# Ledger of designs, part 71: designed miniproteins, single chains

Each design is a single chain, and the fold is of that chain. pLDDT is the mean over its residues in the fold that is shown.

## One batch from the design tools (miniprotein)

Design m2610
Fold by ESMFold2-Fast:
Structure m2610 (fold): chain A 62 residues (1-62)
Amino acid sequence: MRLLARAVRDVAATSDGELPVRKGELVEILEELPDGRYRVRSLHGGTEGTVPAEALEPLAEV
């Protein structure tokens, strides 16, 4: 199964490995990290990176 999430706010990438997202963007959650981040894949270009969990709203398990 895969878990989709929507960004609830804009997030800038401030370090290597972070993924910039815009409010309303859809991402696939690949892994929940222990420090309050998710590893995600962008549904726009398939780019992977980390985003703060607080910036994402899980939508569905599919």
Scores: mean pLDDT 76

Design m2611
Fold by ESMFold2-Fast:
Structure m2611 (fold): chain A 82 residues (1-82)
Amino acid sequence: SKDEILEKALEIIENAKDEQLEKLLEALKKSPYLTEELLKEAEEAVKNKKPLSEEVKGVILRDLLTAENEEELKKKYEEIKN
């Protein structure tokens, strides 16, 4: 279900490490909600293996929540899953 996919995506966003952080950064780069300041912040976090800020997580969450349908949400989830 859509709710199950969203819960799993949220778990990845909150607990992302190593390869998952890099995938979140790539997903973030595709977001229409990204600013230059948030991109720089996210790149520094990924480079230093640190958790993403709440503001950066907010951009990713907004993109997930505004997915047009369950199939788009699944596609976005698969991009961050690994």
Scores: mean pLDDT 79

Design m2612
Fold by ESMFold2-Fast:
Structure m2612 (fold): chain A 65 residues (1-65)
Amino acid sequence: MEARELAEELLEEVNKLQKASEEEIKEALETGIKLMEETIEKLGAEETRRLVEEMIKANKEFLAK
C-alpha cells in the first residue's frame, strides 16, 4: 500500500523531532494515509513519493542545523 508506506516513512521521520503517544501516532498515521491517498489520486504515486522524499530530506537538514 503506497499511501500507508509513504505516511509511515514521513511520520517516522517527523516523530524523531517530537515524541508522541501511541494513540497520537495511530491517529496521525490514519490521517496521513488518507492525505497520501488523496495526493496519489491527484498527482500520481511517483510524484507523491518524490514529495515525501523531499520533505524527509528537508526535515533531516532542519535537524542537522
Scores: mean pLDDT 71

Design m2613
Fold by ESMFold2-Fast:
Structure m2613 (fold): chain A 86 residues (1-86)
Amino acid sequence: MKVTITASNLSEAQRAALKAMAESLKAKGNNVSISEDGDTITITIDNLTPEQAIALVLSAIGLELEGNDVSISFDGDTINITIKFP
């Protein structure tokens, strides 16, 4: 499975946490791409196990419950997660 995370309006701590997560998945053998454009970071992760994909979705739901603007959509084998911080 593939997950694409697009996050905007991040603090430095939130940006560092997302990069640390991406590097952790890369170390586990996932194919990871990171792109930064101003206040937006896009992380694409491929070769995810179902458990890894579920964990990312649950983390995104947790951010929505904390008051962030979160959208999750499914497109074939790709899960798209968009997060806009306050």
Scores: mean pLDDT 82

Design m2614
Fold by ESMFold2-Fast:
Formats: structure tokens, sequence, C-alpha cells
Structure m2614 (fold): chain A 82 residues (1-82)
């Protein structure tokens, strides 16, 4: 694994933790905090995608971009409800 791939995995892992935090706040009814954490998750997935792309790992980059888009859509939905 290259340093760029490792860094990409770290950003992806951190994004996943933000998704978990967002899901918890959503279940608690704190839609504003849930949206904020989904936005952070999207940002970190986007950074992971950039790192994977630079490493030549296009499959991991595409996966991370899909996860970023999903997180962005979820944040938008929750902001609309808040």
Amino acid sequence: MTPLQREGLLYESEASLYVMAASIYEKLGDLKKAAEYYKKAAEYYEKAAELFEKAGDLESAERARKLAEEAKKKAEELEKKA
C-alpha cells in the first residue's frame, strides 16, 4: 500500500465515523447536528477520493465519491427538515 492509499483509507475511516455520529444525532432528533456531521463525512470522503485518484486507485476513488454524494444528499434532506 502506498502512502497516498494509506492516507485515503484514513480519511475514508474518519468519514465513516462522522456518518455514525450523524446517524446517532438523527435518531436522537437533532437534525441540525446530524446534517453538520453528514457534511463533514462528505468532505472527508471527497478528500479520500482525491488521494485514491492520485494513487491510481480509481475503484477506491469512485467508491469514496459515491459515499461523499450520499452524505451530501442526506445533509441536504436533514437541513430541509431542521
Scores: mean pLDDT 87

Design m2615
Fold by ESMFold2-Fast:
Structure m2615 (fold): chain A 72 residues (1-72)
Amino acid sequence: LSPEQQAAMLAALGRMYESLAEKLKEQGDLESAIELLEKAVELYREAASLDPRYEPLAREAEKKLEEAKKEL
């Protein structure tokens, strides 16, 4: 895999975790949602390190993580 292809796959996986986190948050499972958001942030940061195009995605995920933590 090229770095760009690897970044795209990592970002896609991050989006999956982010979507699952949103569903868990809606169901009131805030602790599990935070764990999945943390994984999404890590994946997006790794993607951004390989391809800077994903930097804004990482920042948005970090904002969502902070918002979720404030709800605990």
Scores: mean pLDDT 85

Design m2616
Fold by ESMFold2-Fast:
Structure m2616 (fold): chain A 70 residues (1-70)
Amino acid sequence: ARKEADEAMKKVLELIAAGDAELGARARAALAEVGARAQALLAAGAPEEEVEERMARELARRLRELIEEA
């Protein structure tokens, strides 16, 4: 899941470097939402490893959706 999120992020960064500023803004929003959700789960007592794995999968999915829309 982390590797998939990293690969999706690399593709997003490549598209941003090509001049897609809108994709950059959407990717930052997705990161902020996933981060906020991770913090809420950790505050509720969820194990760090489970939160990291779940949020990495969610981030990879969201970034792939953004790449497909771009």
Scores: mean pLDDT 77

Design m2617
Fold by ESMFold2-Fast:
Structure m2617 (fold): chain A 96 residues (1-96)
Amino acid sequence: DYEALIKLLEENKDNQEVVDLVLEGLEREIEYLRKVIEAAQAGKASKEELQKALDDAEQLVRVLEHGVQLNPDNERMQRLLEEAREIKERLKELLE
């Protein structure tokens, strides 16, 4: 739920430990999405799984865009935004 993650970042922007835990969770989601892409390339992922992964990637991009606006100097968050955008585009290509 991207709205809940955005709210958590807004409410806890001064709590670096909470911000880092959120980013760790987003990194795990990015790793999962990469595994879905690898499974699709091996012929092991369904179109339904790819569509769900694309929906998840679009939500991740939105959370990270808001996070970067709240913390523009957070290099880890900026890197994750770039990675999420790349994953989103790759998932779109796999669904075409």
Scores: mean pLDDT 85

Design m2618
Fold by ESMFold2-Fast:
Structure m2618 (fold): chain A 79 residues (1-79)
Amino acid sequence: VDQRMLDLSELTGRLAARRFEEAGDTELAELARGMAERARAGDVDGASELQERLRERASKDPEAAQLYHDAHREAVRQL
């Protein structure tokens, strides 16, 4: 288990959840919150599954993709 990868997934999930919630996308916000919670618990497989679901959903929605990208970029800067 790579703790830095878990920390990145947790922070990305928290930041993405907030951005999706502010945008009114409750489904994406819940997926992002779930990813952060799994990463915080050290559940690498669970976090990866939710991250993949987020990526698939975002690939069909340019606005969602941008919000996720911004959250990930912010998380990388903070770590």
Scores: mean pLDDT 83

Design m2619
Fold by ESMFold2-Fast:
Structure m2619 (fold): chain A 56 residues (1-56)
Amino acid sequence: GSSLRKKLLEAIAEVLRAIGDIIDAELAGDKEALEKAQKELEEAKKRLRQIEKELE
């Protein structure tokens, strides 16, 4: 199996987890948790973009 497929799935999973963390933080009204989750989403999106470039 392709290592790129595994990396892609892991990056997608990280994005989804970060979105879940954002929702949980907003429901809890936890501003610090929200800021951390938003940063994690930005880092996950950056990783996903790097993997997309490897697929070109």
Scores: mean pLDDT 84

Design m2620
Fold by ESMFold2-Fast:
Structure m2620 (fold): chain A 58 residues (1-58)
Amino acid sequence: SDAREQARQVGEEVRKKLEKKVEELEKKGIKLSEEEADEMALEAVEASVKKLEELLKK
């Protein structure tokens, strides 16, 4: 559905913000593993996308 595409786009933007936070942590001398960073970003994006998708269905 079109609503899913819109929710995915918003979720991608949220993921970008999360990646920025992870990058800040790495630049402070803490280097997260690729998998750890990806898991955090993916989980937050999935939760945000699902929430927005439910709102868009109304």
Scores: mean pLDDT 71

Design m2621
Fold by ESMFold2-Fast:
Order: sequence, then structure tokens, then C-alpha cells
Structure m2621 (fold): chain A 66 residues (1-66)
Amino acid sequence: SASAREAERRRAELREKEDELIEQMVELQRQKRRHASDAELTAQLDKQIAELVEEIREIRKKIAEG
């Protein structure tokens, strides 16, 4: 049905966005390890990682609810 196809398309788009956010998080964690001695930079990276974790959590919730 059109409704089922729309739901699957939305889930596919959410999964793709989740993958993109996970890749961004992995890159930020890599940067954090590379710059472990830079307290100011690691604090900024921690904030960005926390924001990505929250976004991933919301996307996973939407996928589970669909």
C-alpha cells in the first residue's frame, strides 16, 4: 500500500541519517583521541558528541515507533 511504502521510505531516510550521525560521532571521537592533551578542544568535542548521541537516540526512537 502507499502508506506502507511511505513508512518504509521514512524508516530508510531515518536509518541513513543515523548512519551519517554515527560517522560524525566516530570522527569526533578520533579527533578527541588525537588531541587528548588539549582540554579546551576535548571539552568542545565532548559537547558535540553529546549532541550527536541525543540526535541518534531520537532517530532510533522514531525508527522503533514506525
Scores: mean pLDDT 87

Design m2622
Fold by ESMFold2-Fast:
Structure m2622 (fold): chain A 60 residues (1-60)
Amino acid sequence: MLLKATNKENLERLKYIYGIEKEIFSEEELKEAIKKRIPEGDPEKAIEELLEKGAIEEVK
């Protein structure tokens, strides 16, 4: 699945928190970024929360 930040503010937050450098990224790229920054966390739960909050969305 391809994902993107919903706006520039959310993109900057993703860069700051997870090190995401691209506007459009795969779900796998985001999972790996989360694992690197928060190795004790659940990357699937983090992605679910970001989608629920509207911070990221699926690319149509």
Scores: mean pLDDT 80

Design m2623
Fold by ESMFold2-Fast:
Structure m2623 (fold): chain A 56 residues (1-56)
Amino acid sequence: GDAEARAAGAEAARALRAHGFSEEQARAAGDRIAATASAAEARALAAELAAAEGGA
């Protein structure tokens, strides 16, 4: 993926770890997001995960 998709994946992994997911689960989710064909889609997924962790 491009740099934007990788950054979104890393942010999603951080949010998942903060939400109580294991390091393996967070890494797998971040890797899947980074592998998307679209940086915009990767960023949207990361935002959804961050919103879920924040509770709103």
Scores: mean pLDDT 70

Design m2624
Fold by ESMFold2-Fast:
Structure m2624 (fold): chain A 76 residues (1-76)
Amino acid sequence: FKIPVRSVQETLDLLRELQKSPVGQSMVQIIIGVLESIGSEVDLSPLRTFAETGDEAALEQAAEILVAEKKKEAAA
């Protein structure tokens, strides 16, 4: 789970690009599976909603989750 994120905006742009392709959509699902596998206590519902529907509100929440997890990794 090494995601090159620097800001919420860059993460939003990345997730939008990933959603545009079948390979990218698969990558989003893999990210969800990895976060679940490591026992993350963060609410992954927005990531799932974004992956399933492409909802703009879920996209913002998904970006926040990924940035928060990256910050935890950097702080540890």
Scores: mean pLDDT 65

Design m2625
Fold by ESMFold2-Fast:
Structure m2625 (fold): chain A 82 residues (1-82)
Amino acid sequence: DREALEERLRRMIASSRKLNTPEAQEFAELLERILSGDEEVQRLAEEYLRLLEQIKNETDEEKIEELGKRAAKVLEELREKL
């Protein structure tokens, strides 16, 4: 659901901006580009968030590491499409 994704991204942007660190500002800028992105950018963002949710619910350290590597690859592809 695009509306649910956009709402989640807007909340993350607001939270990141409040942290006022260089890393949080860079992350907020990335999220703002995703919100303004095309269908492919939004698809990759949805996949990335899905992987993060899987990591949050995973208790096996090896699976967390594997999911983390997959999330990093999706994030790299997302950055290239922005």
Scores: mean pLDDT 79

Design m2626
Fold by ESMFold2-Fast:
Structure m2626 (fold): chain A 69 residues (1-69)
Amino acid sequence: PPRPPSVEELLKQIKELEKLKKEGKLSPLGIKVLERLKEIYERYKDDPEKFLKEVEELLREAVAEVAAA
């Protein structure tokens, strides 16, 4: 089973998404997700449990939006 992501692993994912945005490879939905991830990190960087929960909800909503399109 995959290990649950740590805050540090999610920061690495944020940096990867920023790189994709810089290269013009990120979709409009991907840009929106990246901006929300950065906002969540700033609000909850000192609360890893809440940070992970907020990120999971954001990703679930993003997946549902893609599936509905």
Scores: mean pLDDT 73

Design m2627
Fold by ESMFold2-Fast:
Structure m2627 (fold): chain A 58 residues (1-58)
Amino acid sequence: MSEEEKEARKIIEEEILKEEPTEAGFKKALDNALAKIPKELHDFVKKLFDEAKARLLP
């Protein structure tokens, strides 16, 4: 994993932890993460977010 991907993952985890573990909370966390991460990594971010959502939502 590149340093850029590692930093993106850290940002995603931090934004998820700030929000409630709900559909609305995950959407807000994604929007906040995408605002902080370069556009080139947005597809990677969305994929990681989908994985985290599948893991954390009941």
Scores: mean pLDDT 76

Design m2628
Fold by ESMFold2-Fast:
Structure m2628 (fold): chain A 89 residues (1-89)
Amino acid sequence: MEEELEKKAKEIVKKLKELQKNASEALTLEEELKIAYQMMQAKIAEALKAGKGSPEELEEAKLEGAKEALLSKKEEIEKKIEELEKEAE
């Protein structure tokens, strides 16, 4: 669900901002989120090169890339945030 994934992404970003005030390791975690964004852009470019250029096809490519990146990374990202919280106390 788009709304659920968006809420999860926003929650992760919020935790990053909160932890960044108390832990330097938050910088490393931000790069994981940058990679997710780049994966989304790559999916769009791939769709265009494959001849899929309609607005609907591009929206599917964006959502697929973003969701796949977030789903693949969300457990690792959340685990890293929890580790930062443990260190920050």
Scores: mean pLDDT 60

Design m2629
Fold by ESMFold2-Fast:
Structure m2629 (fold): chain A 81 residues (1-81)
Amino acid sequence: APAPLTLDAPKEVKVGEDITVTVSGASGPVTLRLYDEEGNLLEEKTVSDGTATFKATKPGKYTLVAEDGDSVAAKEIEVKE
């Protein structure tokens, strides 16, 4: 069986800083989605095992979701001024 999907992301960043996300254990391409605190999709990227970078332009509580079709992982990220 494929290894479980692992998602690593910072708990806190500042507005305009890079949110660097690391994905491991994926058996194929992973879809990464960044949502704002209201649940609006802000950005979507597709990666294999490796890293992706996101940016948030407003302070608030964001949710990062990773999906590869078999597994889902999520992280909450606080964006500060």
Scores: mean pLDDT 78

Design m2630
Fold by ESMFold2-Fast:
Structure m2630 (fold): chain A 73 residues (1-73)
Amino acid sequence: SLKEKIEKIEKLIEENEKAIEELERYIAELEANAKTEEDQLLLDVLRTILLGSKAFLEILKKSLEKKKKELKE
């Protein structure tokens, strides 16, 4: 059902928001302790993943709003 699909997207949004928050915290901790070229490369990779995760979250939120409109909610 459409309601079940909406619930699944809502759960995926919640999971991704928590993952983004944890990743942002981890990046901040690494930035405070970065001392090597390897640390800087890891930071660059993680920052790229963070940007991609935030972009994906926005797509999920827009998809959720469209499906809610289909239910007249």
Scores: mean pLDDT 84

Design m2631
Fold by ESMFold2-Fast:
Structure m2631 (fold): chain A 119 residues (1-119)
Amino acid sequence: SERKKVLEKAIETLEKIAERFAPVNPEFAEQLRLLIDRIRELLAKGTPEAFEQAVRILLGAIEQAVDEVDADPRMTQEERDAVYDEAIKILEELKKVSSPELQAEIDATIARLRARRAA
């Protein structure tokens, strides 16, 4: 299904973000991997409720990742921009396959990320 494909892309996006943190913040990289494992469990269930839970966990993981990249002076501007851009891109893809209520939550997160990236 399109929902399954987009969640698989979201997992790949979070894995890439975790890999960016691994050399500078291995504890946070491990935290992201635990969240990825939870998203994988929900993806395996294949229900609409599990999809909504997976997206909400993913929104929380992205918010944590941008907080950590902004707080870490070892992260370059290019790495920071890449995390924001990758996060916004996957959220726009998730929005297209989400319910209207979930689309509103995703839009609110995208707006916050765009504002933070511009600051």
Scores: mean pLDDT 88

Design m2632
Fold by ESMFold2-Fast:
Structure m2632 (fold): chain A 68 residues (1-68)
Amino acid sequence: MDPVVRRAMIADLQRHYGLSEAEAEEIVDFAEAHRDLPVEEIARLLVERFGLPERVARGLAAAVRAYS
């Protein structure tokens, strides 16, 4: 993933969802590690592992596939 895009995703998660930098990094890096899966499957894993709202998980999954 582009470092600028990765940093923007981390900052967005921190700003809008009150996550720490370490938590946001773990979420983004987990999504990137699974980028070869369908968006729906990445979103499901993000909901199960991190408790993200479904809409947020789907948005992050779509973004990771677009920029990875």
Scores: mean pLDDT 80

Design m2633
Fold by ESMFold2-Fast:
Parts: structure tokens; C-alpha cells; sequence
Structure m2633 (fold): chain A 60 residues (1-60)
């Protein structure tokens, strides 16, 4: 499911950088996986201080 793929992206971000701060590319991948617009993902990231995990939880 798209939610499973988005969660996997978040886990890879955390593992790679030691932080869950998403880049614009990672935000676009999450938008595609969740079936939402990149603008919605970016808004959720902004509300959660750039946290990919926080954005994923808000959108799902």
C-alpha cells in the first residue's frame, strides 16, 4: 500500500541521516506513495518542523 511505502521512506531518512528531516525529493516521493499532492506533504512538513514522520502521521 502507499502508506507502507511512505513509512519505508521515512525509516530510510532516519537511518541515513540520524534525523527525519525530509528533502523536497523525499516529500514528492511521499506524496506519490500516499496519493496526495506535494503541496499537502510540504504543508504537513512545515507544521511538523520538517519532520517526515510527523508529516506522515498528519496526512494518514
Amino acid sequence: SGREEAAKIGAEILKKTGTDKATDEEAEKMAEALGVSAEEVRAALEENGGSATGAFLKLG
Scores: mean pLDDT 69

Design m2634
Fold by ESMFold2-Fast:
Structure m2634 (fold): chain A 74 residues (1-74)
Amino acid sequence: EEERRERIRELERRVERARVFAEASEGVGEILVAVSRVTGDDVKEAEERARKLTEEAREEYRRVEEEARREIEE
């Protein structure tokens, strides 16, 4: 069942990419807030943007992971 193994590997790569993106989004969010504090921009707005970016990325990661689990189970 080589086809099943290939599908699983492809799903694992998809999940890993989503995880890496979610992890990167957290770092980017921290940088956005730090830059806003230094430049005198609206820190509150930067914090909201950072939170939304991280939430969206984590939600996407969870969705991709759940989709992969469903495919593997079926």
Scores: mean pLDDT 76

Design m2635
Fold by ESMFold2-Fast:
Structure m2635 (fold): chain A 68 residues (1-68)
Amino acid sequence: MVKVTLPGDASLSDVEALIKKYGGKILKVERRGGTLTVYAEVPEDKIEEFKKAVESLGGTAYEAEPEL
């Protein structure tokens, strides 16, 4: 799992496109106080590339592996 945090004016469509390109799936989307947070499943082999892509959108991706 990955948690993505972006400025609230960031395009959700761009984030969705990245997640799908890396074979991931969106689990949850949250907007609060000018921040866009997206929770997604991303394959382990793609997490590093995905983080770099998110940084290009002005955001940050964090690894998160909650228990089932």
Scores: mean pLDDT 78

Design m2636
Fold by ESMFold2-Fast:
Structure m2636 (fold): chain A 78 residues (1-78)
Amino acid sequence: SLEEALAKVRSIEGVPEAKLLLMGEPGSSSTAEQLYLRGKALYELGRYEEAAKAFEEALKLDPNFEEARKLLEEAKKK
């Protein structure tokens, strides 16, 4: 839809929104779950390349993270 396309474009052009998605963990350790959530947000915004990288990092920390694996496969298909 047009709204989804605009959200993706806004995320790419909107540096503040991109920084929020790429922001480090405030006062906590990076975990597979946090990397998965970052990847999921990027995936929802259509940034499939960055989403795939985030899911790969999540899987490095937790190879049994099935949800991250499934979304990684979907991101690679795009």
Scores: mean pLDDT 68

Design m2637
Fold by ESMFold2-Fast:
Structure m2637 (fold): chain A 108 residues (1-108)
Amino acid sequence: MATAIVHAVVEVDPGKAQEALDYLEKAAREAALATPGVTRIVIDGEVEGNKVTLTVVVHADSLEAAREAARRIVEAIQKAFKDHPNVKKILELRAVVAEGGRLEPVEL
């Protein structure tokens, strides 16, 4: 089994952090579920002032499926950023895949 981890930090309008987090979580979950070979999805969200941190962990049957899931999740987060008026900046967005405990960056 392989794992993909996508980590995003976004800046939002004051008072809009929870709304933005809910929107980003939904977009990430839908992208991951649409990927063949995905077996498990874990999403953790954190709000700190006007910053939202989203960590998506995907388990997949193969390294290729994990890499494709990571790519789709990144694209979904970027699209959600364009579509959601309260998300002002993507401060950090990175993705890695792992098989057998090794971490490999995903091309964004």
Scores: mean pLDDT 81

Design m2638
Fold by ESMFold2-Fast:
Structure m2638 (fold): chain A 65 residues (1-65)
Amino acid sequence: SAEIEKVQKELDEKREEAKKKAEEAGKELRENPVSPEEGDEFTLKKVEEANKEVEPLVEKLAKLL
């Protein structure tokens, strides 16, 4: 089904985007010297938010199957 493949692709894209954003945020934080803990937390928080969005997509994919 095209819908299943679409959800799978969107899920993969969201994960890749989250990782890219985390990497970019990490690099930006290196130029803007903040505490290493805050830098890591900022990056982790962005990844966690994206992960939470991925969860319902995974559930939707399982339900579509």
Scores: mean pLDDT 73

Design m2639
Fold by ESMFold2-Fast:
Structure m2639 (fold): chain A 55 residues (1-55)
Amino acid sequence: LSPDTKAEIDALKKQIVALEKQIDDAIAAGAPQSTIMSLVDQLLATQDRLDALLS
C-alpha cells in the first residue's frame, strides 16, 4: 500500500471509533432517532470506504 492509502486507512479507523462513541453517547442522552440514524449511516459509509481500501 502507498503511504497515502495507509494514512487514509488509519484515519478511517479513527473515524469509526469516534462515530461509535458518538452513537453510544447519543443513545445514552436520549437523542432523537433521526440523529442516531444519521450517525449510523455515517458509520456504515465509513466502514464501506475502509473495506473498499482493504480489498
Scores: mean pLDDT 85

Design m2640
Fold by ESMFold2-Fast:
Structure m2640 (fold): chain A 105 residues (1-105)
Amino acid sequence: ASVEEAEKLFEEGKKYFKEGKLEEAKKKYEEALELLEKALTPLGKTDERVADAYFNLGKVYAAMGDLEKAIEYYEKALEIYKFMLGEKDPRVKEVEKALEEVKKK
């Protein structure tokens, strides 16, 4: 699968999410994630774009009220970001804040 195709789907998902079209955003992010996993996993590569897809799926599920799925995807994003960027990176802190907010609900 093409990483470039996945990035296009990811940007479409971000646009739908901003417009409040949560089901369309979810579909685009899930399609982007599937393409990224197929392209990168066989090569043994961990990639920030996979973490970005998990984080954005978590945000969509949280907005839809599916807090259990939101937590699942936030934790997957957090694991990758911590591994690649370290615990003090602003992206790690952003995901930790989002995870804390959904766990309070």
Scores: mean pLDDT 82

Design m2641
Fold by ESMFold2-Fast:
Structure m2641 (fold): chain A 56 residues (1-56)
Amino acid sequence: HMEEKIKEIEKKIEELRREQVDALRHYLATGDPSRPRAIAEEIKKLEKELEELKKQ
């Protein structure tokens, strides 16, 4: 169960990191930091969840 949750979160982080690359390219073109900031916050939240799960 815990192992499944860890895999799910890791997959989400990987997907968000790919999205972050696209968002950073868009930011460089438009100067709008909102999308890369939102993605960075989501990644940070998921990383915290991962740490808590691994702590068990």
Scores: mean pLDDT 80

Design m2642
Fold by ESMFold2-Fast:
Structure m2642 (fold): chain A 62 residues (1-62)
Amino acid sequence: MQKREEELKKLLEKAREYARLGNEYERQGDLEKAAEYYGLAAKYGKPVGDALDERRRKEEAE
């Protein structure tokens, strides 16, 4: 078993890579490819974002 933090770190790495590619294609005017990579970035980044949002909520609710 891997630690949850380690798993989220790998997902974050993938999400950042896809977001970077999406931004690059958007700058090139390839909006179809940009949307595709942004979609992948969101898919991989959502678990990381949810985990970070939950941690911040816990701290800020104190």
Scores: mean pLDDT 73

Design m2643
Fold by ESMFold2-Fast:
Structure m2643 (fold): chain A 70 residues (1-70)
Amino acid sequence: DLAARYREAAARLAEAIAAGDVEAAAEAADELTRIFLEAMREQGASEEELEEARKKGEEAKKEALEAAKK
């Protein structure tokens, strides 16, 4: 169940940011990106769309890490 995995990873990310746990925030952000890419592949996303999603995932991860540090 991708939705359940996404909710669990999102909850872990929020908790890690609140705790200032940069390593946990990075792991949760990576997991969210993996789940999102898996969902896109299941829907028949092109390689171009998957590349864009990876870039957005990396940007979101950087923002999450900055939030965890502050």
Scores: mean pLDDT 82

Design m2644
Fold by ESMFold2-Fast:
Structure m2644 (fold): chain A 66 residues (1-66)
Amino acid sequence: VPEEVRRRVAEIAPEAAEPVGAAVASGLAQGDPELAVDAVRTVASVLGLSEEQIEELARIVAEGLA
């Protein structure tokens, strides 16, 4: 996972940084960047983040994996 992606996630939701990082790593290990982005949405939703925060985190991850 790009270090810049982890930093930006921590700026939005510090408590989500580790779970989101693990979800991205798991998705990338499956060989599909779309799975990494989907995993981030799922984890952020489970953590109770707002829909706005979930979409912002998904956007950050998608940009970082481009």
Scores: mean pLDDT 76

Design m2645
Fold by ESMFold2-Fast:
Structure m2645 (fold): chain A 77 residues (1-77)
Amino acid sequence: EEVAKLKLEMAEGLYFQAQIERRAGNTEQAADLEAKADKYVDEAAKLMGLSPEQAETLKEEVKKRAEERADQYIADA
């Protein structure tokens, strides 16, 4: 469980960085970061015994949290 939580935290950080890079026009770097984040979510989902459908839901939740954090970060800048 703790390892899965760490992987989700890493994924959220990577999705956050991907959002910042995309908004800066660095779309290739953003895509690479998102791919890495997706893998961490898949690994966490597997450790948690989630189905593929649940893993996709989890990815959307983590992406949403990261997007909200990126929006707040940019608004505060």
Scores: mean pLDDT 82

Design m2646
Fold by ESMFold2-Fast:
Formats: sequence, structure tokens, C-alpha cells
Structure m2646 (fold): chain A 63 residues (1-63)
Amino acid sequence: MNEVQKKAALKELLEAGLSEEVAEEIIRMAEEGASKDELVKKLIEAGLSEETAERIATGLLSM
């Protein structure tokens, strides 16, 4: 991911209600090659619904 994509992803995660620390961890996991299932699980544990978690995880992996 480039800097613009990272900033866009961070903004979306913060707007979804995640803390900056958790949002940065999720972006790092996606950059390190985490699977969609791992990202979805982490997003759900952070308080997002399964539907929202799947949409965000799919977006991150498409960058």
C-alpha cells in the first residue's frame, strides 16, 4: 500500500469506531499478508459487525 491508501484505510477504520491503535494494527496486519479471515476476526473482536468487518477486510486486501 502507498501512503494515500494507508491514510484512506486509517480514516475508514476510525470512522467505523475503532481506536487509532487498533486501526494501525489492522493496516499493519494487511500489509504483512494476513488472510481475510484473520482481518475479519480482528475487526469483530474490535467491535464491528461481521458484515462491516468483511467489507473492510475485502477493501484492505484489494489495495
Scores: mean pLDDT 79

